# Designed miniproteins, single chains, continued (4): the designs that were tried, part 52

Each design is a single chain, and the fold is of that chain. pLDDT is the mean over its residues in the fold that is shown.

## One batch from the design tools (miniprotein)

Design m13787
Fold by ESMFold2-Fast:
Structure m13787 (fold): chain A 100 residues (1-100)
Amino acid sequence: MISKSFAEAALRTFPDLPVEERIEKLKELIEKLYKSTQHPAYLLIRTALYQGLTGLSFEEARKLAEEDIENAKKYYDYFKNNSTEGLDGELVDPKDIPDP
């Protein structure tokens, strides 16, 4: 079983694939994103990008970059370790989600 929100996101992201393949593709993207967040420079680069795009202070931009890292970790932990921490919504079987 997976989060309903996660499964719906997979269906919206990869509309041309069977449901099982959409879930697997989303997991692959989350794994790649999480690995990128482990690079020592990621926080600084992401913070600088947020400052440039939004005009926020360094501290505010850093908080957004840290939220990106935390969210990537929460989704990665979910599909690797069955953790539900920080995930909202109902747990569903991907087979029970209607194809949009």
Scores: mean pLDDT 67

Design m13788
Fold by ESMFold2-Fast:
Structure m13788 (fold): chain A 72 residues (1-72)
Amino acid sequence: MNPTEEELREAVEDEKKRAEEAIKKGDLRSAELHIGNLGGIADLAESLGYTEVAEYARKVRDELSELLKKAK
């Protein structure tokens, strides 16, 4: 069964929070994993026609990727 738009939006918020916590702790590998998961969520959301969730996930991914680069 396909996830709902709300379920994918919650998944974006969960991955964002985990990535931010990983960056704060200096766990850069875990941060990269969670940022990568946001890309997967964006691709899935786009495939299901949830364009707004897909764009939000990509925006969050890009912002966190820039934050991670500054932490390295």
Scores: mean pLDDT 85

Design m13789
Fold by ESMFold2-Fast:
Parts: sequence; C-alpha cells; structure tokens
Structure m13789 (fold): chain A 97 residues (1-97)
Amino acid sequence: GARELAEEALELAKEGLELLKKYTDDKKAIDKAEKLVKKAEDLLKTSKDDRKAARESAQAALEIAMLILKYTDDKEVILRAIGLALRAIGILLELEL
C-alpha cells in the first residue's frame, strides 16, 4: 500500500544521502539532501496522507540521486545513483495506479 511505498522511498532517500556524503564534502549539497530527507521523514511521521508522504519521499530520493551524479565520475557510483533514481520513479508510477 501507500505506507509501504512511503517507507521504501524514505529508505532510498536515506541511502542516497549516505552515498552523497561518501563522495562529496560540499556542505550545500549535503545540507540540501539532509533537508529533503528530514521533510520526507516529518511527512511520514505527521501526515495522514500516505500517498503524499510516498510522493515527497520518492521525489527526495530522485533529487538526491541527481545530486550524486553532479559529484562523481565513478562508474559504480553512477550506476548506484541511476538505480536509486529508477526505483524512485517506479514508486511514483505505482502511486498513480
């Protein structure tokens, strides 16, 4: 259901944040990603709208994946970021079905 998609999307966003932190020291990029994760966590904790929480969490994961791609030329890291982005897009599509 939508709650399980929200939890999965938040886990993807958190995984993306940890990957970003491993490959960049850019405080602005890290702060942006941390803010996205916190907003998603707060929505999941406080909102009765599980679909909204899932959308915001999946969008956070996608945006963090795009940030990672700006800070790395490592093929393995690029493939991991693309994988995170594709799964986040998959969650967004599932929410419309």
Scores: mean pLDDT 86

Design m13790
Fold by ESMFold2-Fast:
Structure m13790 (fold): chain A 80 residues (1-80)
Amino acid sequence: MVLAALLITTEKSAIKDVEKKAKELTKDQRVVSFSVEVKGDVGYVGILLEASEEEAREIASKLSSLPGVKKVELFLAPLP
């Protein structure tokens, strides 16, 4: 198990669809924090969760394939 931080940058028009999909993809995970922010024409979704490295990578991959997603950044840290 790792602590995974996902930072998703979207087009503003895609943010609601990306938020919905992110919640669906993480429903069975321990979500520590979930944030949504819009700045100008750009949407940001931040997720901090506990998962296996493989699960975190799979979630990031699925999110990056969504229409209107500009980038997905994944950061992994070992749990104490």
Scores: mean pLDDT 84

Design m13791
Fold by ESMFold2-Fast:
Structure m13791 (fold): chain A 79 residues (1-79)
Amino acid sequence: MASPEAARDRLDRGARLAIEGRDMLRNEAKTREEILRAIGLVLRGIGDLVDGGLLAKRFGLEEYAAEQARRAGVGNLAA
């Protein structure tokens, strides 16, 4: 069964992937293939944040989930 630690790990991974994908889009992606890969990383990151957020609700980690989402720019779509 999922644990509070698993929820944190998934949220951390989600935030990291979303940040990496966004940074790749802004600074590194120059070809169509690179742009698609960067978008894929962002989407995978968002998926992990959603799954981690659902777990966070079960374990009282809503504050942590909100912090990771904000770091990823999900709570502020100005990214």
Scores: mean pLDDT 78

Design m13792
Fold by ESMFold2-Fast:
Structure m13792 (fold): chain A 80 residues (1-80)
Amino acid sequence: SKEKERKLAIEIFQLVADTVDEAYQEALRAVRPDVEPGTLPTEKLSPEEAERVRQLFLEYLDKKAPELNERIKKLIEEAK
């Protein structure tokens, strides 16, 4: 049904959003452990620190991709 498809899409989008946020927060903490959670990095980071955060963010996303893919597959299988 379309309702099941919408619920599944929302759950997948939320899972992706949560994974992106986790990767970003982990990258920020690795470069600047003194920056409070939820602080906008562009306001407190040097250009070099911002570049390092971007690099680590992409690295952490790549590392989290297999687990994210398995969780998405499980959601799809459970929705059958």
Scores: mean pLDDT 80

Design m13793
Fold by ESMFold2-Fast:
Structure m13793 (fold): chain A 94 residues (1-94)
Amino acid sequence: SSQRQQQSRQLTRQGIQLQHQGIQYAQQGNYDLARQYANQVIQLGDQALSLGDFGGASTLYLMASRVYDLLGDYDTSQRLRDRAQRLSQLGQQQ
């Protein structure tokens, strides 16, 4: 459990960093870099999901959705929010 908790915390920590960079690039008008950082956060969410960390995956997909929202890609943002909500429900049942 301790090792999985450390892995989960590491993925979330990386996600926060990548989300911050994605937001910064979006605000600078560098939409291609912002999208690349958002996609890396999605990849971290996929990794959390593969580890059975539904709560961590939910958080990471919400982080990526925020970057896509700033890009005006509301369809991708909404799909990520829907995925996060579904995973949050699964995480509550553990």
Scores: mean pLDDT 89

Design m13794
Fold by ESMFold2-Fast:
Structure m13794 (fold): chain A 61 residues (1-61)
Amino acid sequence: MSEEQIEKAKEAAEKAAAGVVAREGRPLSRDLVPEAGKQAGEAAGVPAEFGEKLVAEFSGL
């Protein structure tokens, strides 16, 4: 994965996490990581599993 793809994936993970938090009205928790990770992966063109890792890392999970 290129450095550009990693940066795009990190930005997508932050946006996905923020969107899920806003929708649910609660802090990001482990049960929401798969959904946020899938959204980040689709937005950045990376696997959902990588998006999940970035969402968890960004959220301190």
Scores: mean pLDDT 79

Design m13795
Fold by ESMFold2-Fast:
Structure m13795 (fold): chain A 92 residues (1-92)
Amino acid sequence: SRMDAIRAGARANADALLGLIRAGEFEGAERLLDALLAELRRQPADVALAWLDTMIELFEEALAKETDPAQKAQLQAFIARLEALRAEIEAA
């Protein structure tokens, strides 16, 4: 249930970010992602990696279905930022 709770939290944050991107609220999405990445840096590595893996999967699913060029570019940028933090945490 602990891992299920972690994945549920990751999904809720991914859904919030995707909602902002779909609304064209890119600055709001960037601020939320910045806050989330800062929080993940403070978490134990196993928790942070589980969050990142869940969010990357959900964002890649959204990207595969996206047709709007601006939203597609923002999704790609967010995936790159999540993957960069994942690599940083694994290297630590």
Scores: mean pLDDT 87

Design m13796
Fold by ESMFold2-Fast:
Order: sequence, then structure tokens, then C-alpha cells
Structure m13796 (fold): chain A 75 residues (1-75)
Amino acid sequence: MKEAIEKAIELADKIAEETGVPKSIARFVLLEAVIKSNGKLDLDIVRELLDSLVERGQITPEQAEKILEIVEKEL
């Protein structure tokens, strides 16, 4: 669990740099997904979290798609 959280933070920071999404948002998505997946990174949970953020206007649909592509590549 601790190693999964540390890796999620590293990946989130990389995603923020590559997509222009704030680090706080990237970290929220990756950490929440890891916690809900019991230390695994579940793409379906990531997608649901990103869809919620798009609906709230916190990120664009294009940013959400790019984040999903980066996460899928790291699996």
C-alpha cells in the first residue's frame, strides 16, 4: 500500500506536467483510484473520477482523455 501511494504521487506529478492539469487534481484522481482499488490502479475508477471532474468543469474532456492514455501506458 505505501509503495503504491508513493508511485501514484510520482505518476500524478508527471501527468500534471504533461497535461497542464493542476498537481492537486492529478494527485486526487490517482490517489483516490489506488485507495478504491486496494493498491491497484483500476482504469474504470480513474475514468469515473475524470468524468466527474469534467462534469464539474474542473478539467476539459481533452485533458481527461490524455490522463487516461498516460495511465493505461503505465499499466
Scores: mean pLDDT 82

Design m13797
Fold by ESMFold2-Fast:
Structure m13797 (fold): chain A 90 residues (1-90)
Amino acid sequence: HMMTLEEVKEKIEELAKKAETASPEERKAIVEEIKRLMQEFVKEYKDPEKLKELLEHVRLLALELKDKETAQLFLEAAAEVADEFEKEQA
């Protein structure tokens, strides 16, 4: 069953809320899960516009996070997924 863009966004929002109260180890696991969700979405759809929308959503969520360290991890995960996608297109 393929997750829609909206379902992926909702799951990432849920994970972001969990990350705010998580231990450092749990936070790292949550960020890795978010990264995997983005990677699976890219593999399934291969749609640059949908990926761009998803990456912008993660960036906006990072701005709402109280913990700037967690926000930075979210931004780094999004950047890594963007880089991986760009290399696949090359």
Scores: mean pLDDT 79

Design m13798
Fold by ESMFold2-Fast:
Structure m13798 (fold): chain A 68 residues (1-68)
Amino acid sequence: STKEEAVRAVEEVVRELPGGDKPAPPSLLESLRWRAEEGDAEGARAIARALLEQGANGEELVRAAREG
């Protein structure tokens, strides 16, 4: 998988789950960025989904994935 596929996976999850405005933990944002960099679309999607369910901001998650 490519970084582009990983970013798309995060964008799809953010579209499906509204999330909230709670800041995501920096360590999990780093994990999300790293998985996106490695092209791990499924890993990126799993982290994004878990964070959105905890009330994380979807825009922050998409930005983290793009920066990876």
Scores: mean pLDDT 82

Design m13799
Fold by ESMFold2-Fast:
Structure m13799 (fold): chain A 61 residues (1-61)
Amino acid sequence: SPDAAEAALWAAAGRLVSATNREEQLKATRDFVAAWDALRAASPPERAEQLYRRAVNAGEG
């Protein structure tokens, strides 16, 4: 569902922000990309893009 995909994206974004070493960053990045792909498949394109931008902004601090 779109809500489940959105929750997965936020969880992945949180892991990416909290990653302290290169190995964790690479794993978190893969999880984030997978969650983003799932959101794109489950949501209207405009909504998916909005949520992606919000997650990326959260990752920037």
Scores: mean pLDDT 74

Design m13800
Fold by ESMFold2-Fast:
Structure m13800 (fold): chain A 82 residues (1-82)
Amino acid sequence: SLVEEALKLEAEANELENGAGKNPNQAAIKYAQAAKAYAKAGEKDKAQEALNKAIEAYNKSEGTPEEKKEIAEAIIGAYKAL
């Protein structure tokens, strides 16, 4: 289901942020993907929480303009699903 997909994406994002293979830029993208999946499932509150985590990660992120663009595009995709 879309809810199961969203939960998996959110768990993957959390692992990328807090686990052994830390990648905060990829964590932000995964949070945005989870938000989009929650939005498509009609889980508006969970979608907003995941989207907020993606935006926070984007604002705190370091990296190239290209990396920041990738995160921004994922966030825009989540907004379009809301």
Scores: mean pLDDT 81

Design m13801
Fold by ESMFold2-Fast:
Structure m13801 (fold): chain A 90 residues (1-90)
Amino acid sequence: DLSDEEIEELERYARELLEEAAASPVRKVTEDELREYAKRVADLLPAKSLEEAKELVRAMVELERAAKLTDKETVEKVIKEISEEIKAKR
């Protein structure tokens, strides 16, 4: 459970990472690369500390950037695959 102050810290960290990602060279992202980014997010859930939450936020920002650099059909396919993997880890 994160405090309101820790959530604000995460929001600032996420904004900084999104700005950093936006400045990076743009190239097409492959389905396999998108899967790797999505798996990193899945493996970090749930975050139990501020440091783990920062790692999760970085992974989410990288996934968001990768998703914008691929087609929507590939994004939906990867989301379904990772969703099933998360459910299986219960």
Scores: mean pLDDT 71

Design m13802
Fold by ESMFold2-Fast:
Structure m13802 (fold): chain A 71 residues (1-71)
Amino acid sequence: SVADALAKIPELLAQLPEVLEEVRAHPAEVEAAIAALPAESAAYYRRLLAALDDPEATRAVLLEGIALREK
């Protein structure tokens, strides 16, 4: 549910340093995984990846993704 997704945001933000390190260690694998997604999902995740080094920007993108899921 949307409520469950919102409840996970603090947990996801706490994991950002590890996620960012993993993404930077495997850029080709990450790009291949994103390219396999539908166009709308791929665009969203590319935007999310661009925000990962800023916790506040990442929070904003995650909230935007939850709002889109409500539609």
Scores: mean pLDDT 74

Design m13803
Fold by ESMFold2-Fast:
Structure m13803 (fold): chain A 67 residues (1-67)
Amino acid sequence: SHMDEQFDKFIENLEKLKKEYEEQAKKYRDVNPELAQRFERMAKAYDKAIENVKELRKKLEELRQQQ
């Protein structure tokens, strides 16, 4: 339960950072395309990190069920 809360908070923080970088990419797309592309890469990196964390959480749940 406590571990689950920490995973939820961690994922939520990663999702907030992803959204922030997505918004920055949109803001700079027309005025600074190179900076916008950098923000897009950061958002994609956070998206991948979120999926990896979710996959690890699922594997931990499976291990708990094998007891």
Scores: mean pLDDT 85

Design m13804
Fold by ESMFold2-Fast:
Structure m13804 (fold): chain A 77 residues (1-77)
Amino acid sequence: MSQEELLEMARELLEKLKEEGFSEEAIKAAEYLVEKLSQKRPNRQTENLLLVAKKAYEEGNLEKAEKALVLAAQSFK
């Protein structure tokens, strides 16, 4: 997946998390990912975790989605 596609995905997730009133930690993680993705391409681990977060969110597994987003932000060095 391209850096632009990953950035758009992260932006969409952030918007949805803000609208649904998710945890401050998940929102901050998504904001950090948007900032970092606008500056540089993520490593494969971060990319995979973002994809896991998106898929979990689509499946309604919000706890898994939040955890995956936080881990993705932590892996983005």
Scores: mean pLDDT 80

Design m13805
Fold by ESMFold2-Fast:
Parts: structure tokens; C-alpha cells; sequence
Structure m13805 (fold): chain A 103 residues (1-103)
């Protein structure tokens, strides 16, 4: 689903920031988007689905770039937590990810 894909891309962004591997994080996000777009095209899904995949990719990359540029910004961490909640990530997992970003 698009929600699951968006969640996977956001988690890849956060892992990239935590591990200080921004380039690897971007690559993983782009590979997730490319595979999802290929599957959507093969299934004959409309261009609006491809646009939604591109938008999710762009958001995940922007989150990674912002976290790398602003590693001690509490407002940014709260914003990222809100995105994870919206995409169904459990609160306990969100708390662990936020704590890792603070380290």
C-alpha cells in the first residue's frame, strides 16, 4: 500500500540520519520508489499513483536532509514523530527512534 511504502521511506530516512549515512539513506528511498513505480506501471495503475510515490519519496528525502542539517532541533524531531504516527508506526517505536536521533 502507499501508506506502507511511505512508512518504509520515512524509516529509511530516519535510519540514514541516525547512522550518519545520508547518501545510503537517499539511495534506499530512491530504490523503494523505483520498485514501487515499476510495480504500479506493471499493474496498469494511473499516473496519479506514480505522482503519489514521487511525492512520498520527495518528503522522505527532505526529512533525511533536514535531520542531517539540524541534528539537535527538537521541533524537527516532533514533526518527524507526527509523520510516523500518521503512517501508523507504534508509539514505542517512535520513542526509540526519537531517542536515537538525540544521541
Amino acid sequence: SLTELRREMLLAAIRGAIEKKAEEGVKEIEELAARAKEAARAAGLPDSVLDQIDAARDVAIAVLELLVANPQDPALREGVAALLRADGVPEAEIEELVAALEA
Scores: mean pLDDT 87

Design m13806
Fold by ESMFold2-Fast:
Structure m13806 (fold): chain A 84 residues (1-84)
Amino acid sequence: MPHSPLTAAQQEILSILTERSRQGGPDARLRKDELIQRVMERTGASREQVEQALEQLAADGSVIIEGDFVGINPELLARAEQQL
């Protein structure tokens, strides 16, 4: 896969959600629009790039999207670490 700003957005999404989960516990979630805004502010990525990164992470099972809310999936994240 080519290097792109998309990768930086994916890393930032995981970082934000992991930190939120550590502070708020397993039910800690962010609104999708709030998460997108924070990633844009931190990475300089466009909204489209952040949305693409989020969809790819959901497809990989690293995050769970439930309507307008997003959280990290600890079970699939742990499995993904072993499948690299």
Scores: mean pLDDT 73

Design m13807
Fold by ESMFold2-Fast:
Formats: sequence, structure tokens, C-alpha cells
Structure m13807 (fold): chain A 68 residues (1-68)
Amino acid sequence: ALPKEVQVELLKQFALDPNDVDAALRLPVEKREQLSQALLTQDRDALKELGLNEEQIEEILEKQKQLR
């Protein structure tokens, strides 16, 4: 399971709008599982497919490592 703090930041960066956090939480289960799996395996290509850029991916992976 992802820490709530990391999950919220990922959803914000994916949505690019704080008001879209609730909308992002309604993402299909498949998309949420893809995100979780990509973070667990540090799959940068999967994270890029979800709409994150390289800088966002590096920051997210570093933050997740600190919250583990």
C-alpha cells in the first residue's frame, strides 16, 4: 500500500490541479493498480505512461524511498 502522503502528491501531479485530487481518486482501479505497481518496481516507463514527466518521477521515487 502507498503512504497517503505519497498517494496525494502523485494524484496532484498527475491531475496538475489540487481541485482534481478527488477526481483523481475516482480513477479506474486498473489505473490505480498500475500506479502502485510502477512505484513498487520503480518502473519509470509505466509512470511516464500515466502522464508524469522525468523530473516528477525522480522526485516521487525519492520521496517514496524516504517514506518507506
Scores: mean pLDDT 60

Design m13808
Fold by ESMFold2-Fast:
Structure m13808 (fold): chain A 103 residues (1-103)
Amino acid sequence: KKISVITLEGELGKEEAEKLVEKAKLEIEAGADVIIIDLSRLEAISDAGLEALREVAELAKKNGVKVLLAAPSPEALAKLEEAGILPLFDAIFDSVEEAKKYA
């Protein structure tokens, strides 16, 4: 079972959003069974960032890959809820370590 962790840091702007989608695609192609998106260092999410998170969740689901969120701030959770994308993620955890146990 292959678990891949993608850590987001600072602002998830347009360039960071493009890199996130590319990295997720490469991890899926490399045979990841689970992708954990670590939000512990994320300070802000742009509209492009919300779209990228949606694209990653949809791409993972199409490929039978679980996508988990770890350590989101209350602000990040509120933005994901407002965008209607929270239900696209398989589960949300307080830490990457907890997410890894769920797998």
Scores: mean pLDDT 87

Design m13809
Fold by ESMFold2-Fast:
Structure m13809 (fold): chain A 61 residues (1-61)
Amino acid sequence: RILDAVLDALKLYKAGVPLSAIRAYLRSLGVPEAHIDAILAFLEANPDATEEDARALAATL
């Protein structure tokens, strides 16, 4: 669900996957565009984000 999507997005971002590809992946999972925008903005603002940070974000979505 949303937590798994946020954690997957974080892992892809740390692996150097471009945000456009992460967006496409999240869309394929059926994540709403507003949540995708929030996740990608979070990753850009917090490049050193941890799994705890990702879990905190997921709890707000």
Scores: mean pLDDT 83

Design m13810
Fold by ESMFold2-Fast:
Structure m13810 (fold): chain A 65 residues (1-65)
Amino acid sequence: SIEEIKEELLKELEKKLKETPLEDWKNVVDSIIERGKKLLPEEEIEELEKEIDRIAARVALQKLS
């Protein structure tokens, strides 16, 4: 389902962001968005990008604290 695909992409995103220095995060985010565009309808991509921003903000706070 679309929900399961998004959940898996966001889970992979969070894992990769935790393992990756902040300066390289753009490459991680771009790769997840590229995969999302191949797997999901266009209308779901804006929601995926918002969820990516939410997770990235949370992980950044954890790393910078």
Scores: mean pLDDT 85

Design m13811
Fold by ESMFold2-Fast:
Structure m13811 (fold): chain A 88 residues (1-88)
Amino acid sequence: HSPEEARRMAERLREFLLAAAPELAARREEFERLLAEARRLAAEEPLTPEQRAQLEVAEIVLEGIRAGRPEEAAEEAARLVERTLLAM
């Protein structure tokens, strides 16, 4: 990915996560269950860099919701995605 594409994708993710934060917080238990299942599957098979980044993003978002800091979580997740795309 180009730096411009990586930045655009990361910015779209940040915007999405900020908009989705209230809904994710309201459905936190379902989110936690789905993430636990994703972690179980990840332990049984190798992940692509994209899949690994998606799992890390989900973990950051869940931690941010638990801490009551969705804005910080969205920013951290966006930076992770940007770094991952630039490293590919």
Scores: mean pLDDT 79

Design m13812
Fold by ESMFold2-Fast:
Structure m13812 (fold): chain A 88 residues (1-88)
Amino acid sequence: MLEEIERLLKEMLELASKVLTKSQLERVKKIIDQALEAAKNGDIETAKKLLDEFTSLVSTAALIQNKYDIADEIAELSLEAAKKLDEM
């Protein structure tokens, strides 16, 4: 379960790298690391909040750049990751 969440978060970071600046990408990597740590500690509520923050940042950047395909894929991966967190 946790390994699948790690995979989803990695895929989301790869998409983020296509729409975020180097500085923004460094910031969201910290958010993802915190989300994963919260999940490992059983703090699912915090993990979900951090996932939502990450998703909002990436989705907003994608939409501003008219990269709707990336925005849609981020939304799908975020929903899948949230479902996996609920299963932990």
Scores: mean pLDDT 85

Design m13813
Fold by ESMFold2-Fast:
Structure m13813 (fold): chain A 71 residues (1-71)
Amino acid sequence: SLERAREALERALEAIRAGDLETAQRHLVLAYILSSPEAQEAIKKAGRALGAGDLEAAEEYLRRAIEILSK
């Protein structure tokens, strides 16, 4: 469900802030699977930024995905 996707994105954001990148990646995968196509693009960009070590960009894309799912 989209609510579960949003919750997973919030968990991923908390994990990034805690430096737990493995947990963040798990929650991003779950959010992607449960998400809408519009949010999936932002989640994909967050995952790419996380893989590149760009935590600031990853966090920004996660916030955008949460906003999309909060409409």
Scores: mean pLDDT 85

Design m13814
Fold by ESMFold2-Fast:
Structure m13814 (fold): chain A 75 residues (1-75)
Amino acid sequence: SSVLELTKRMLRMIGLYEEVRIMIKTKAPKEEIDKKIEEALKEIDEVIELARKVGDTSTVEKAEKYKEELKKMKK
C-alpha cells in the first residue's frame, strides 16, 4: 500500500538523519559527514515527492524540517 511504502521511506529518512548525528558526535571527517548529508537530503526529497502524491501534508512538513536541519549541519 502507498501508506506502507511511505512509512518505510520515512523510517529510512530518519535512520540516515540519525547516522549523520552519530557521525558528528563521533567527529567523523567533514568530507564523510557532508557526503552522508547529501545522501540523506536525496532520501528526504523522495519522501517529500511520495508524500505529496498521496496528499500527506503532515509528512511533507516533517521531511522539510529534517531537510532544513541537515542544511544547517553542512556549514
Scores: mean pLDDT 86

Design m13815
Fold by ESMFold2-Fast:
Structure m13815 (fold): chain A 70 residues (1-70)
Amino acid sequence: SKSKEEHFQSGLQYKKEGDDAFNQGNYDEAIENYDKAIKEFEKANTEEAKKEAESVAANALKAAVNKVLG
């Protein structure tokens, strides 16, 4: 199984992919990558990962709102 460090690094990679998609207006892809990031940060289960998950959850909500508003 993946280590806590590997989960944290995977979370950061998905966060980056989500941010890139968000900046391009690809909100569905952003939400998908943010969901994957949150799951990886939950598996990492460190204080830093919890803070990253909170930030990503806020960005996922923004992506969902922007998708509805166009």
Scores: mean pLDDT 88

Design m13816
Fold by ESMFold2-Fast:
Structure m13816 (fold): chain A 100 residues (1-100)
Amino acid sequence: SKADEILEKFRKEVDRLVDEMVAAQTKEEIVEIAQRINDLLAKARKELEKHYSKEEAQKAFIELLNYVIEAVERHREQLPEFADSLIDFLKEEIEKIKKA
């Protein structure tokens, strides 16, 4: 589907940014990359909403948020404190979307 094409594109970008986060030398660099992930997610949501109903776009966006959580969790050992904070933030965003 078109949503699957959009999601695949953004999943690849998420993987790239998570790899950059793992390679980062400072906490400041990690925070900057986390902000880039948030910006990427905002862009993905807009692209999904352009092509789908609000409900369908929200479901696809939740799938993307879960993908980011799984990608960060796989690298938790390299991102000890930052991984937990980012995962908690994304889980809270999913719950807000589900309750809307």
Scores: mean pLDDT 81

Design m13817
Fold by ESMFold2-Fast:
Structure m13817 (fold): chain A 58 residues (1-58)
Amino acid sequence: MDATRESLQRTVEQAPEQIEELRAKEAAATGPRRAAYGTARDIVEVAAKISEELLRRL
């Protein structure tokens, strides 16, 4: 359980930096690559929200 809590907390803590990096890559990219980075950013945002919700239940 502790390892799971630490993993989830790390995901939440690292998400803002990962989102910022993906946003910068999205801004620098064009065409399909830009869309791919946008999708990756959305995935990180969702993962962080799920991780935060799980942390509240653990």
Scores: mean pLDDT 80

Design m13818
Fold by ESMFold2-Fast:
Structure m13818 (fold): chain A 82 residues (1-82)
Amino acid sequence: EPLPPDASEFEKLEKELVAEASKKVAEYLKKYGYSADTQKEALLKVEEELLSRYEEEYKKNPTEEIKKKIEEIKERIEQLKS
């Protein structure tokens, strides 16, 4: 579904990063097979990639929205490792 015409640059970035993350999950599962362990590893890799990309964007354009997303991703990574 396309973003609304008044979508912010942040909303465009979020859509792009989520799409890239989803593609990487599919590629990882195709390469290593479909199991609970590889699914967990694929999800963790996706969250770590999202964290890296949002941190780079935050260095270039420090906004509260990007900071909030970084904190949300860090929390999800901790939950996956627990």
Scores: mean pLDDT 73

Design m13819
Fold by ESMFold2-Fast:
Structure m13819 (fold): chain A 73 residues (1-73)
Amino acid sequence: MEEVLEILEKGAAQLDEASSARLRELAEMLREGTPLEELLERLKQEFAASTDVRLRVALREAIETIEEILKEE
């Protein structure tokens, strides 16, 4: 969980305003207690909609991290 927040926040700090806003919105969902399974679905939707390579990398890292967490739970 904390690892996912770190990935999203680090990505947001390094990307442009539009990409940063998307990553911050996803991080806010996680902080508000959105289930990891729902967040994973949203991350996959954002990944499919994105054309920014750096944003896609951050989204992919978050997706892979959540999938690993869900495998353990």
Scores: mean pLDDT 79

Design m13820
Fold by ESMFold2-Fast:
Structure m13820 (fold): chain A 60 residues (1-60)
Amino acid sequence: LTRRALRAARASGASHEQLSELLREVAEAEERHPDDPEKRRREIIEAAVRAGVSRRAALE
């Protein structure tokens, strides 16, 4: 999921700064929800959407 979100962000023209922010948010989601893959997945998708990725692209 993390690799997919990063690829989608790059494809959407995200800057190096936006990609770095997305990576940090992904790491935070993994740290907050190590035993809850559903919550982790949701937080990663929301982080990607905030970075400018469409929700559809983040789910691809």
Scores: mean pLDDT 71

Design m13821
Fold by ESMFold2-Fast:
Structure m13821 (fold): chain A 93 residues (1-93)
Amino acid sequence: MEEEIEKLKKELKEAEEELKKKLIEIAKKLNPDYAKQVEKLDIEAQKELVKRLKRGVEAGAFSELKEGVEKAAELKKKADELLAELEKLLKEA
């Protein structure tokens, strides 16, 4: 159980770090000043930003960023799934 918890924590941290990096890349393409703001966002604010960017892409905005936004959405989903698995194991322990 502890080895599974440690593995999930590591995978969650890696997914969250990849999400942050992808959001910083997207922000830099929009405006370099936004990258500094994204670096200050906590994980919940980062996930909310992904939702907003996805809505923008679906509405025909940010067409040049579509692939980056889709990748950020996948990373958010992976982080959400890993967090849910980790919380389940911690609750059962």
Scores: mean pLDDT 79

Design m13822
Fold by ESMFold2-Fast:
Structure m13822 (fold): chain A 90 residues (1-90)
Amino acid sequence: SQAAAIIEQQRRAEQLVANNMTPLEKALVDAYFAVEVAKAEKKEVIDTLIERARLKGYSQEEIDELREALEDEKKREEAYKKYQALRAEA
């Protein structure tokens, strides 16, 4: 069935992403999609992702590292390219 094939492909793609990307890289992908693709305001996107990390119990050092990475357009782009490559392998 087409529905079963789509679900299985999505499940394989999610598994490849889960196995090959860090939480930091996943946050960078979320930021790229919101800022570069959806054209949302960068500061609001970064502040939202930082607040989510605080609620998950990230330390101040981890928050500082996350903020620095999220501010870097090239790191966001590299994470998104890695994400697209993994999706294409599924």
Scores: mean pLDDT 86

